# Ledger of designs, part 97: designed miniproteins, single chains

Each design is a single chain, and the fold is of that chain. pLDDT is the mean over its residues in the fold that is shown.

## One batch from the design tools (miniprotein)

Design m3385
Fold by ESMFold2-Fast:
Formats: sequence, C-alpha cells, structure tokens
Structure m3385 (fold): chain A 93 residues (1-93)
Amino acid sequence: NEQQTRQEITSYLNKLPFNLDKEYLINVSLAYIESQTTDLSLEVIAQKYKVEVGNIEHLKYIIENKAYEVEEDKNLKDFYKFIKDLSEKEKNK
C-alpha cells in the first residue's frame, strides 16, 4: 500500500513543471496519509519519513482548514487537493 501510494504521488509530481522539493513533498504527504490511516504517533511517523512533526502538522492544517484555497501557486494548490483526495481514498480502504 505505501509503495503504491508513493508511486501515485511521485507520478503526479513528475507531471508538474514546477521547481519544488519533490522528495520532501512525497515524504511529508506519505507521513500525513499514514497519520490519517494508523494509530502510530506523529513522532514515529516523522522519523520513518525523515520529516519533522511540525511539517506533518503544517500539511494537516493546510488540508483540514482548506488553506490551499488561498495558495497563489496553482500547481501547489492542485497538489494539496490531490493529497486530500488520496488521503480520503486511503482512509476508506
């Protein structure tokens, strides 16, 4: 499941012609999705994906409070919407 989710995120980002840290976005997105689908602590998840707990909480804030709606970078805004939808899909498995 993680490998399939990673591949789906990677494939999405590879279609986008923008200069963001794709490896960071993959890892923080996977950490967020795992935080929504498991009872593991954020500290354990952050260590697994080599991100900070605050990075996971920040992405959670963006998605859950729809802060992506005011994002001026259309590619980044669409990416956050994609991760929201992917997280909801993974929770319903």
Scores: mean pLDDT 82

Design m3386
Fold by ESMFold2-Fast:
Structure m3386 (fold): chain A 60 residues (1-60)
Amino acid sequence: PRLTVEDLEKVPGVGRELAERIVEHFGERVNTATVDELTAIPGVGPKLAGAILKLRAEKL
């Protein structure tokens, strides 16, 4: 199981453009990215990074 653009769009505050940017930056590594790595992306704050980690834990 891998996070897709569609999965990331389900996170409140993550729009399509931000979801596509996250996937483009990390590719397959989005499934293993840390909070610090996610917050390095413009538009991703600590709260969004935490929500992405929660979504990943629920899907994996």
Scores: mean pLDDT 76

Design m3387
Fold by ESMFold2-Fast:
Structure m3387 (fold): chain A 70 residues (1-70)
Amino acid sequence: SMKEEAKELLEEAIRALREGGDPRVAIEKVRELKEKGVIDEKVADSIIKALEDGDRAAAIAGLQDVLKQL
């Protein structure tokens, strides 16, 4: 289902950020979720901005909040 795919993408993004991975990978995952309509556009854009600003903690918190809503 779309929700199962979204959960997997969110979990991959959170894992990559926690492991000190490339934030561009997380940005790509969040953009996919935005395009699929799984995440509200303003929420997705906020998370992407946090990632672009280097605020991994804020990005992880935002992604965790989205996971709780699924």
Scores: mean pLDDT 80

Design m3388
Fold by ESMFold2-Fast:
Structure m3388 (fold): chain A 62 residues (1-62)
Amino acid sequence: MMPSIEELIKEGKELLHKAVKEGKLTPVQAATATVSIASMLFSSNEEAIKLLEEIKELIEKS
């Protein structure tokens, strides 16, 4: 069962906040992740999951 868009946005915000606090992201990467989170509001559940995966990958590569 797919999570709700609100749940995906919350998870994305929590991941971004933690990564920024831990110094894992540059300001540009943080801005990119913020745009991805905002895009989830206008996305299908499948698209929102993909955006969350992109945020996780961005943090992992940092």
Scores: mean pLDDT 77

Design m3389
Fold by ESMFold2-Fast:
Structure m3389 (fold): chain A 67 residues (1-67)
Amino acid sequence: MERERQIDRAAEEVARKLEEVLGRKLSPEERETIRDTIRWLTDVHRLSPEEAAELVLGGLIAQHERE
């Protein structure tokens, strides 16, 4: 329960910051992918939702900077 709420909050924070960087709104599918990736990182790699969010955000920003 608590962890799912933390994952949802972390995913929303990543989406918000990414939208700011991109200058556009993310699709529902993009938001779901971010949430699922954060959940996977917390479950498989034992990262906190905050650590997983930082990793996902960093990777997506790095990808955008190369495009």
Scores: mean pLDDT 79

Design m3390
Fold by ESMFold2-Fast:
Structure m3390 (fold): chain A 102 residues (1-102)
Amino acid sequence: LSPAQRAALIERLVDLARRTNSQLADLRANNASKSEVLQVQQDFLDEVRRLAREFPEDAWLQRLYREGEAVFRESQSLSTNQQIVMTESWLGMALIHAQVLR
């Protein structure tokens, strides 16, 4: 990837994570079901997976997908509120990491 393409990819991922966090905050405020949280997590992973397939040589993007899948899977054994908090915490760390890579 060119530096400009890398920057654009990071910006898209940051925007995706912020949008996802906004959805999770709304779900927490409204006593959402486990299924609703799982759908938000799956929508995020589907978009990251699509990007990982478009850029198979990008080791960071492949790692982001694997880590997200593992974290979301582990969160499924938690209460709905704990699952949301764990997801938000991981997305926050992913955002910080993405900003450093720009």
Scores: mean pLDDT 80

Design m3391
Fold by ESMFold2-Fast:
Structure m3391 (fold): chain A 61 residues (1-61)
Amino acid sequence: SSADQQLALDQFLGSARDLAARGAPESVRQELRDLAEQTMDDLQVPDSVRQQFLRELDGIL
């Protein structure tokens, strides 16, 4: 559902902010990005929402 998609994406943005605040290594940040992309595929997130989310995620990481 759209609600489940939004909850998952919000959780990833929270995790990204935590990693950025800690100065996590690029490898760990990339693993989070890869997991987020896999989760978006599994939840069938629309391309428009995926593009917006990735722009926000890349801005944090």
Scores: mean pLDDT 85

Design m3392
Fold by ESMFold2-Fast:
Structure m3392 (fold): chain A 111 residues (1-111)
Amino acid sequence: SAVVAEAVARFEEAIARLLAGELSPRQLAEEIYELIVELARKGVPVKEIEDFVSYALGAFYAAARELGVPAEEFVALLDELEARLRADEVIPEEVKETAARVLRQLKRLAR
């Protein structure tokens, strides 16, 4: 999908900016949320949004580890992101469930 390819490209630019110190981890978490909402609004199939969520959250975790983001700070950002995704009225329930599962796994790994 061209829409998913554009979202991936925007996310990869955000990761590059995070690694360069031009974007904060909090700002990347916000970009991930905004991209998920945009994919849902544009009617992207649930499975493709779920695949994007898993990819983006995994890459965010890897970048946070590379930068030495403190575990407590990273877990707090994941908790805030989970709450925002859960409260959103546009995101499909299956996407919220996938995000919650991945976020719980990443919080455990961040110890």
Scores: mean pLDDT 90

Design m3393
Fold by ESMFold2-Fast:
Structure m3393 (fold): chain A 88 residues (1-88)
Amino acid sequence: SVDEELLELIKQKRFTEAGKLLKEHAEEVSDEVKRKFAEAVIEEIKKTGLPAEAGLALFRKEVVDIIEPVDPELAEELEKLARERLSA
């Protein structure tokens, strides 16, 4: 399933590929997995200081827009952290 593939990419810290899969299959991805994706990205940013070296920058708005209706507070934190760490 798309959920299983996305979770595997998250586990491998392949956030650029995970974000692309989420963007292309957003309607097929469960709200639970969308939250797990956002939480994993936030955790990685906090631990390493950098989000997957700009993987998030390529599609940040689209990913945030997908997460916002599921968890608006999580989407806001993701956007703020990604912006802060990218220094742009």
Scores: mean pLDDT 75

Design m3394
Fold by ESMFold2-Fast:
Structure m3394 (fold): chain A 111 residues (1-111)
Amino acid sequence: EKIKKEIKELLEKAREIAKEEDFDINKFYSIAKPLYEVLLYIKEKTGNKKIEELIEEFKKLIKPIAENPYEVSQEEIKEITLKVIDLVEEALKYVKEEDLEEVLEILKKIP
């Protein structure tokens, strides 16, 4: 399925960006913002409590970066980025085929 392949390629691109030597807080937000938008979209479309749980875990994971960005190491930011990508991949299992096109458009915001 072409759309599913393109989504997987964009998430893999996000993982590659997170592994770069120059990965910083700005690159983190360039990835995390579209990923969070995808989770909100899936919540709206599914009404599924499991998606609400994934959103709360996402918020918990990013809290150190949001509250104290200068106290978070580059390695911690990288680890958090990979974990929030994993949460989005889990959420995608709940998405209907017809809703994947909008997910793809949101994920295209990843640089």
Scores: mean pLDDT 86

Design m3395
Fold by ESMFold2-Fast:
Structure m3395 (fold): chain A 83 residues (1-83)
Amino acid sequence: LLSPDEMYREAGEGFEKLGEEYAKRGLNESAAQLYLDAGNYYLQTGDYEKALEMFKKAAELADKSSPTYKKAKENAEYAEEQL
C-alpha cells in the first residue's frame, strides 16, 4: 500500500531513471521530456530541490526553440521560488 505522495515520488524516480538512460543513448529530446515529467512528479510531492534538478537537466538537453525547453525553464524558475 502506497500513499499518493509515495506513488508520485516512485513515478518521478522512474521517469528520472528513463531520462538518464535516454540521455546516455544520445536521445536528448526524449530524455528532456522524461526529465520534465520527472520534475513535475517531484513538484507534486513538494520535493522542490529534486524538481529543480530535473528541470535544469531537461533545459540542458532540450532544443532551445522547443516547447520542452520553455516549459523546463519556466518550471525550474517556479521550483527555485519555492525553496
Scores: mean pLDDT 86

Design m3396
Fold by ESMFold2-Fast:
Structure m3396 (fold): chain A 87 residues (1-87)
Amino acid sequence: SRKEEAERLERLAREEERAAEESRRLAEEIREETEREARRLLEEGDEEKARKVRVKGEVLVGLFEISASASELVAERARKKAEELRK
């Protein structure tokens, strides 16, 4: 039924919202850990390794941010469809 489909989409939206929040949290943790490691390497005089660590960290952060944005879009679309089904 339309009601059952709306309820399914509302559950999907909540799951995707949680996934987005988790991906955002992981991106921040990676950013913080990357900066700590880069600073340590710089203090040791290894500028080249520090730069590589930052580049790898930026790529990983970007991937998690893209994942979060995708989950947010899925959640938004699911909520919109659920709203239409409840009308």
Scores: mean pLDDT 90

Design m3397
Fold by ESMFold2-Fast:
Structure m3397 (fold): chain A 109 residues (1-109)
Amino acid sequence: SHIEELVRLAEELIEKAEKTKDPLEAERYLGTAAAVALALLGELETAREAARAFEEEGLEELAEIIREAVRLAEEIPEEEREEARKKGEELLKKVEELAKKRREEIAKK
């Protein structure tokens, strides 16, 4: 299932963000996970814009991850769109909670 592939991809990025001690790496992984979640929500243009922003920053590998996520999301059948939206919402909430925690850690340094 493309939904399962996208969920796994976002969860792997979230795990990398949790494990890294570099706040900038954490921000980049969380931003990439957010873009994957946006693709699951059907916000494909917003996800493509995120990929372009990462490419402009020289983050070509992360930009390519987002582009592949958009490609997979475009192939999700209409009958599976509600499940994709639900999973995307759950992932965005996790990203927002972790991003807040990481911002608080940066502010203390």
Scores: mean pLDDT 86

Design m3398
Fold by ESMFold2-Fast:
Structure m3398 (fold): chain A 71 residues (1-71)
Amino acid sequence: EADAEAEALRAFIREADEETVLQMLKSGLEAAKDVPEARKLFEKAIEAVKQGNRDEAADLAAEGVRVYHAA
């Protein structure tokens, strides 16, 4: 489950428009508020999207999902 969600999010971040991706990542950040390591990864993913680095953002967000489910 966690791996499937992480890979789906990675694909979404690479293909979707910036505004939609940022909204999804902000939603993930709010969901992960009680898991500091996952929250930190989503914060870094948001910054990577803002810098135009979609591959880095996808990797960071995918790891955030995995860390969140492992908690």
Scores: mean pLDDT 80

Design m3399
Fold by ESMFold2-Fast:
Structure m3399 (fold): chain A 60 residues (1-60)
Amino acid sequence: STIRESILRKVAEELSKEFSQEDVERFTRELAEATRDETDAARILAIAGELYKRLKEEVA
């Protein structure tokens, strides 16, 4: 969906300021997979938030 693609792009841009390209690519892939059939922006952002918490713990 257009909304989903916009969120994925913006999240990748923001994460690229803090994490390596490899970590951002992995995160974006996982987020895209987890939200494949999601159309609700709030749900997509909630899933992104949970994955972000895990990423921070793994690459600290």
Scores: mean pLDDT 80

Design m3400
Fold by ESMFold2-Fast:
Structure m3400 (fold): chain A 90 residues (1-90)
Amino acid sequence: SLTEEAKEMVIERVELLKEAGLISETEAKKFIEEVEKAKTLDEVIAIAEKFFKYVLEKNKENPELKEQIEDEEKELKKRFDELKREAEEK
C-alpha cells in the first residue's frame, strides 16, 4: 500500500540520521514505533514532519547538519507528493 511505502521511507530516514549520530537509538526506536502504528498516509506524513522538526531543533546550532537534515526532509516531501498523486489517479 501507499501507506506502507511511506512508512518504509520514513523509517529509512530515521535509521540514516541515527547512524549519522543526529539522534539516539532510543529516540529512533520511539519514532519507528510511532510510524509502524500509523494507519493512514496522512498520519505517516505528520509523524515525519514531527521527526524532522525534532531533529532540526536538536541540531540548530550546526549549520552543516541543519542543511543536511533540511535536504533529507525536502526529498521525503517530494516522494510523499508523488504518493499522494498516485492515490488521486484512478
Scores: mean pLDDT 82

Design m3401
Fold by ESMFold2-Fast:
Structure m3401 (fold): chain A 85 residues (1-85)
Amino acid sequence: PKLTPEQIKRRKGMLRGRYLQGLDLVDTLVSQGDYDKALQALEDTLEDLRRVKEQALSLGDDEVAKLAEEYIEDVEKRIEELKKQ
């Protein structure tokens, strides 16, 4: 079944919310000096984003899948940077 433009817009908003919520938690943990928990929060966010991408692909939602891929790449870079600590 094809998603409507309104459904795609809503799904993009939900994806953005998940991504930003994950980053907010990471920023809080980093500010507390808890790098191990911050790394775990990034890895949890990465897993959630991968799940959203897979679901989007299964629904034919190429726009949400592409956005999820962009967020996955950003989170992977943040994980690499944090591991250098």
Scores: mean pLDDT 85

Design m3402
Fold by ESMFold2-Fast:
Structure m3402 (fold): chain A 68 residues (1-68)
Amino acid sequence: KYDEFLLIMYISSLMELGYSDEEIKEILMTEFNLSEEEADKLIEEAKKFPKDIEEQIKLLKEAGVDPG
C-alpha cells in the first residue's frame, strides 16, 4: 500500500533527526497503520541505508525516485 523505499528513507531521516527506534515505531503504527512487526522490519532496513546525502541521492536516482 505504501512505497516501502520511501518509508525506509523517511525512517532514516527520523533517525538522523535523533528520533529513537521506539518513537519511530509509534509513528509508523499510528500514522501509517503498520503492525509492530512491519515497523520493526522497516526500521532494520532503514539502518542499512548510507547516511551520506550524496550517496542517498544517487541511490534514489538508481531506484527511479526523483529526490527533487
Scores: mean pLDDT 72

Design m3403
Fold by ESMFold2-Fast:
Structure m3403 (fold): chain A 81 residues (1-81)
Amino acid sequence: PVYRLTLTLADEVPSEEQLREFFESFGLEVLSIEIDGNTITLVVRGKEEDIRNLYAYLTSHPLFIGGKRYTVLDVKLEKIE
């Protein structure tokens, strides 16, 4: 299945490379990343279980990428198959 994930962060966003590495660590294939201000839109391919694990993580934890904490304001997940 293919999913669209939209993240809104409080201030700044990680680099596209850092985001790709982070999301791929959940067992997902990152098909595209779009950054618009503090909003990140990802299209990912993966198993529903891996997506559920990622969503649970994002809704309960700040992002820690490259030794920096990023506050997540909103997470939206859509199946686009």
Scores: mean pLDDT 82

Design m3404
Fold by ESMFold2-Fast:
Structure m3404 (fold): chain A 97 residues (1-97)
Amino acid sequence: MAIVLIPGSGDESGEIAKLVAEELREEGIEAIAVALPDNPSEEEIEEIAEKVVEELKKKGIKKAVVVGTSMGARVAEAVAKKLREEGIEAEVLKHEG
């Protein structure tokens, strides 16, 4: 299982997501931090989803939890959908607002 971290509001550089992913990896949990451009287009979101799929496939991952909040929640849903289309089980974890 892998955790995919999509940055949201307040993590403009993706630095917090990167730090969380590093901490998870130190605990033996596969984790990927995604970098987002400002106001990503639908095309950029699709490219991000494709890159996440490629990374998880390279690692032999079959299950993923995609975490996103605010603007990151939309990207997280797109990533999870693409993962499922490619045969990787995916669940989205969103902050309740």
Scores: mean pLDDT 76

Design m3405
Fold by ESMFold2-Fast:
Structure m3405 (fold): chain A 96 residues (1-96)
Amino acid sequence: MRDKVNILTTKEDLKDVEEFLEALKKGDEKKIKELLKTYAGMSEEEVEEVLKEKDPEKLKEMANNEKNSKAATFLVAKRAILEGTEINIEVVEPPK
């Protein structure tokens, strides 16, 4: 088991990130699909791809190639949950 993964987020996005982590831990696929569509703006096809991928290394590659920062955060979170890695959420102040 790896030590921990740091997820960087803003104060405005913190609630959605926390809801996604809880949904992943509970296996609540309906809530995960909702958040990936509403928060990350993903298509139905992209959501299904994220949900069916269970290989942590593939999820890491997908996150590294993802241009949507919100979707990339979700991929990192899913990988950490699958590996049993502890997740630290770090709130960064936006420049606004």
Scores: mean pLDDT 75

Design m3406
Fold by ESMFold2-Fast:
Structure m3406 (fold): chain A 68 residues (1-68)
Amino acid sequence: SKMDELIEEFKKRAEEAKAAAKSKGELLAQLLVLASETIDRAKELNLSKEEIDEMLKEMTKLIEELAA
């Protein structure tokens, strides 16, 4: 699905951001930008509110795991 493709791309870019970040603050800033861009793309692709809510849940969980 388009939702699964967007989540997979977010996960890949989030891992790359973690590898490149020099501080926890830089990592969090990058992850928030990536999450915002991913949600904007989901809205442009006209994904449902339910799909966007599921994406937000998965991205939030990954951000918490990567920022710990």
Scores: mean pLDDT 85

Design m3407
Fold by ESMFold2-Fast:
Structure m3407 (fold): chain A 90 residues (1-90)
Amino acid sequence: SEEEELKLGAIKAVRAEYLRMELEEKGITDREKMLEELKKEYEKVEKNPDVEEALKMLKYIRENIEKIYSDEEKQKEYLEGLEKLEEILK
């Protein structure tokens, strides 16, 4: 259904952002390596879509938003996007 596709998309979006944060903390800035890891993450989500894990990752992203954006205005905009993803996943 469209609702199931929307939830899958939301899981992918949350996990992609969490992965980017993890790779950046490890000092991995190579675009090709990031894209390869992102592709593997999407394949994992498609095999086993875990809403509960995505919600935990979303909470971590929200609590660490300053690591993604130093600008408070950009942080607020991004947090609004995360809230929309959370509503889809609930």
Scores: mean pLDDT 83

Design m3408
Fold by ESMFold2-Fast:
Structure m3408 (fold): chain A 109 residues (1-109)
Amino acid sequence: MSPATQEALAELRRLLAATTDPVAKAAIEALLEVVEESDDPVVAAAALAAAYAVVNNPTREAAFDAGLLVVEALRDPEGVTAADIAARARALGAPEGAARAERLIREYA
């Protein structure tokens, strides 16, 4: 497992422990599986951005929009930039998720 994957998994587990909302919990549990299976820094960054977005707005709509970011990273990790992930995270109301994603890609990608 890469350092990016290990760091993302640690942050996702922290967010999961801190949230009580069932939509956010289900989304973070799914993101943990995706990050472990992909072992890719861009997917890990997208998953962190998505997790923060769902924690900040625990609705099915926000979970769906955040999920699309992760699906795009899984399909074409070379086509998705740190700036794209950060911009989408900010649009979803997750500026902290954007900062975490940018840092993860900067250090490990």
Scores: mean pLDDT 84

Design m3409
Fold by ESMFold2-Fast:
Structure m3409 (fold): chain A 107 residues (1-107)
Amino acid sequence: SLEDLQQMNQLLLEFSQQMGEIMQSGLSPLEKLRAAVERWKEAYERTPESEKETFANFLRDIMLDFLDTLRKQAPEEDKPLIDGVIEALKLEDPDEALERIEALLNS
C-alpha cells in the first residue's frame, strides 16, 4: 500500500542517518559493527511484511557500503570478523543472514 511504502521510505531514511551517526561516533570498529547490526535488525523487524523483501535489499546495500568503509578504518585483527559479516549479508534469506551475523558477533 501507499502507507506501507511511506513507512518503508521513512525507515530507510532513519537507517541511513543512524549508519552515518555510528560511523562518525567515537566507538571502536567492533562497537560500530555491533551497533550497525542492531540498527539493521530493528529496521528490518519494523518493516511492513508487504515491503520486507524490497526493504531487505535496500538495507543490504546500505549495510555493505557501511561495512566497506568500516573495514578500511579497522585494524588488521578485526578485518576477518568484518569480512565474515559481509559474506553473511550476501545470503539471500535476511533471517539466515541475521542468525549467522549474531553467531559471528557472539563467538
Scores: mean pLDDT 84

Design m3410
Fold by ESMFold2-Fast:
Structure m3410 (fold): chain A 90 residues (1-90)
Amino acid sequence: MRVEEEAERVGEFVLKNAMLPLAYRQVGDPIPPEKAAERVRERTRELLTLVAEGEEEEVIEERLEELERESPLAGRMAREAAERLREELE
């Protein structure tokens, strides 16, 4: 539940801020804002699922760095969501 809600929130925020470089880093051929937001949402969901399953911090950090390279905004939001989830699991 919480993982899906956090991922949807990140994707929606990125979509609403699509014109800002912080929301999207276009590398190579540009993709539509809706597709970029969908990709970010899915990556965030997968990352937060790993957090919820108690995956190693090193693996989670690698996934966060990948997300931050694609979307600095999504990366920051995902880091905050991961921290909240870890606190709830402790």
Scores: mean pLDDT 74

Design m3411
Fold by ESMFold2-Fast:
Structure m3411 (fold): chain A 86 residues (1-86)
Amino acid sequence: EELEEIRREIEELVSHLLRYAIDLTFAKRNPDPEQRQKDLEEAEKHRERMKEVVAKRLGIPVEEITDTIVAQVLDELLREEVKLKR
């Protein structure tokens, strides 16, 4: 039960993180400034969704969520997954 919930939260955060990283990479490599701007906007949407997920989990406002807090929550979830798996 607890392991499945933690794995689902990890999957949700990792999904948004991957989409953010992909969109940022394409933006940096795209020679078209219009497409670059669209890729940056899509990346920011995924970053905001990650913050919303973390804010909901911690019960604090999304504006209080930093990239460091998102990384810490992901790290803690991964450590809990390993702990509960064994």
Scores: mean pLDDT 78

Design m3412
Fold by ESMFold2-Fast:
Structure m3412 (fold): chain A 80 residues (1-80)
Amino acid sequence: SSAQEEAKKVAEKVGELIEETENELLKNKNDPEKQREIHEEFIKRLEEIRKELEKKGFLDLAEQVEETIKLLKERAEELL
């Protein structure tokens, strides 16, 4: 189904963004300003994915991306 195809694309894209963001945060663990910029960019990218999913009518997938944003914000409170 189109929803299953979109779910695969979203999972892959979000997974890649998570891995890239975690690697960049680890490289910049002694640079609080850079860590903030990396975190803000990641949230922005996830919000772009969410908006595109909403535009396409994949509301359940958009909600899953929103939950990922919430988890990232919680993690940032622990690390930043």
Scores: mean pLDDT 80

Design m3413
Fold by ESMFold2-Fast:
Structure m3413 (fold): chain A 112 residues (1-112)
Amino acid sequence: SMHEELREALRRVIELARQALEAIDRGASPEEVLRLLRQLGEAIRETTRLVLKVESLSKEEEEMIDEALELAQEVVRRALERYPDDERIREAAFEVEIELGLLRIAVAIVKM
């Protein structure tokens, strides 16, 4: 079902965000952090597409969206703090911010 696909997409966003936070914490290479940021942005974009295809959100899905938004926002904050002079990381972090904004808009539309 579309709801099962949405929950799977949300689990992927949460897992990628947690992997990115762990990588940043251990001082992983800029290349590894960049790869994770790009994967995170793409996963958020797919989640936005799926949110727009459902008629309503369950309480569980809303809670998962809140967790995904919080974790991905923390990834952006910590990536920019740890790698302030890396233009590729700044661009990828900015892309994640754009995708998070689009996800928030999609959630607002579905809740209308």
Scores: mean pLDDT 92

Design m3414
Fold by ESMFold2-Fast:
Structure m3414 (fold): chain A 81 residues (1-81)
Amino acid sequence: GKMISEEEQKKIREWSKKVFAETDEELKNITDPEEKRRLLAQTIADVIESSLLGISPEELKANYTPDEIAKLIDERIKEWF
């Protein structure tokens, strides 16, 4: 089924809150609108990737390369299509 557990939903919400809070703090140090846009896009991507894979943004960043994350996402998407 497509439904995730309440525990997994809570975990995803906590990751989202943490990542967006970190991005909000970083945005205070950025004046360039294009740099702000890129940071926001990266934050959204990080949350989507973590939610899709069930791995925290911190763990993904620490243990996986961008190529490895892309491969994991591809494998996960195959479960849906």
Scores: mean pLDDT 76

Design m3415
Fold by ESMFold2-Fast:
Order: C-alpha cells, then structure tokens, then sequence
Structure m3415 (fold): chain A 80 residues (1-80)
C-alpha cells in the first residue's frame, strides 16, 4: 500500500503542477487537496483501498483532460 499511495500522490501532484502551468488553477488546487487528503489518511491508518482507487481514477482523468487541452492548443497552432 505505501508504494501505491506514493504513486497516487505523485500522480496527483504532477497533474496539479501541469494544471498550474496551463493556468487551470482550480484543477491544480483540487489535485493538491486530494494528494494531501490521501497522504493524511494513510498516515492515520484511515485510508481504504476504495479511496485510493478513487484518487487514482481522479488523477488519471486529470491527466487525460490536460493531454486533451495541450493537444487542442497544438492543433490550433498547426491549423493557424
């Protein structure tokens, strides 16, 4: 579980970093809050496998949104 928690937290923080660089500040804040929540619950022994799975799904969805946003920007520049 520790390795999985670290992976999910690192994914959430990476999504937050990329979102911040793209100006998606609300998404960045949400991802950072989720990373903190998961880490805090793990430290307290309160983290469930379902919560960890949900956090991973949130991080992956965030990555997809950022990839689509970056692809949209690249396509716009290529079309112009």
Amino acid sequence: MEEEVKEVVELLEEVARRAEELGALDLAQHMREKAREIREKYEKGELTEEELKEARDIALSGLQLLDMFEASRAAHRAAA
Scores: mean pLDDT 79

Design m3416
Fold by ESMFold2-Fast:
Structure m3416 (fold): chain A 74 residues (1-74)
Amino acid sequence: SIASMEEIEEILEKAIEAIKNGDFEKAMKLMQEAGQQIAKALQAKALTPEQVERIRKLNQELIEAGQEAAKKAA
């Protein structure tokens, strides 16, 4: 429940920072970990609509960080 959401949020935030720092191997591992935790929480129906929206916002920030990294590499 709350602890699981806090862990998911921290993992996603660390993934965003890893992308910004160009550490794509670390970012991929963190993204896989976050995906597994999100899947477990959804199967357990442990997430509130507000928590789902918070995950959606962090995923959008992750996508935007990846797009900016790609622009800098091109």
Scores: mean pLDDT 79

Design m3417
Fold by ESMFold2-Fast:
Structure m3417 (fold): chain A 78 residues (1-78)
Amino acid sequence: ADEKSREEIRKLALKGISAAQNGDKKKAVEYFEKGAKLARELGIKEAEEYFRKAKEAVEKGDVEEAIRYASQGIGAAL
């Protein structure tokens, strides 16, 4: 696996989590969308699905669920 691409997924997810914790819904959605897109390009279906769910949770105002899904996405991308 490309270690640099996996590190980028991890960084995007962590930025999304930080934005969600700070109430920056738009920024959190943008980072989770970028993470999902990169996971899709790398064929990591489980990570793509978790980042997509994290985005949907942020859009619904469920910050705790978004953080849980994003954390699972990081694990799936390892």
Scores: mean pLDDT 85

Design m3418
Fold by ESMFold2-Fast:
Structure m3418 (fold): chain A 64 residues (1-64)
Amino acid sequence: AGVRARVTITSSKPVILTNGDVLEPGETVEAVIVAETEEYVELRVLSTGGRARLGREDVEIEPL
């Protein structure tokens, strides 16, 4: 069981998800945080099922 969170892309570049969907800079989505380290987070977007690994500087995470 991952943590549900509101995730905002703070990167200046789009994020390509594993399913080919794109998160644009400044976009906010609901996701499950599936893994987390000091360097990055791995997430799965709830609406699409797409996954991404993002540097902590490229994302803002608000737990739900």
Scores: mean pLDDT 83

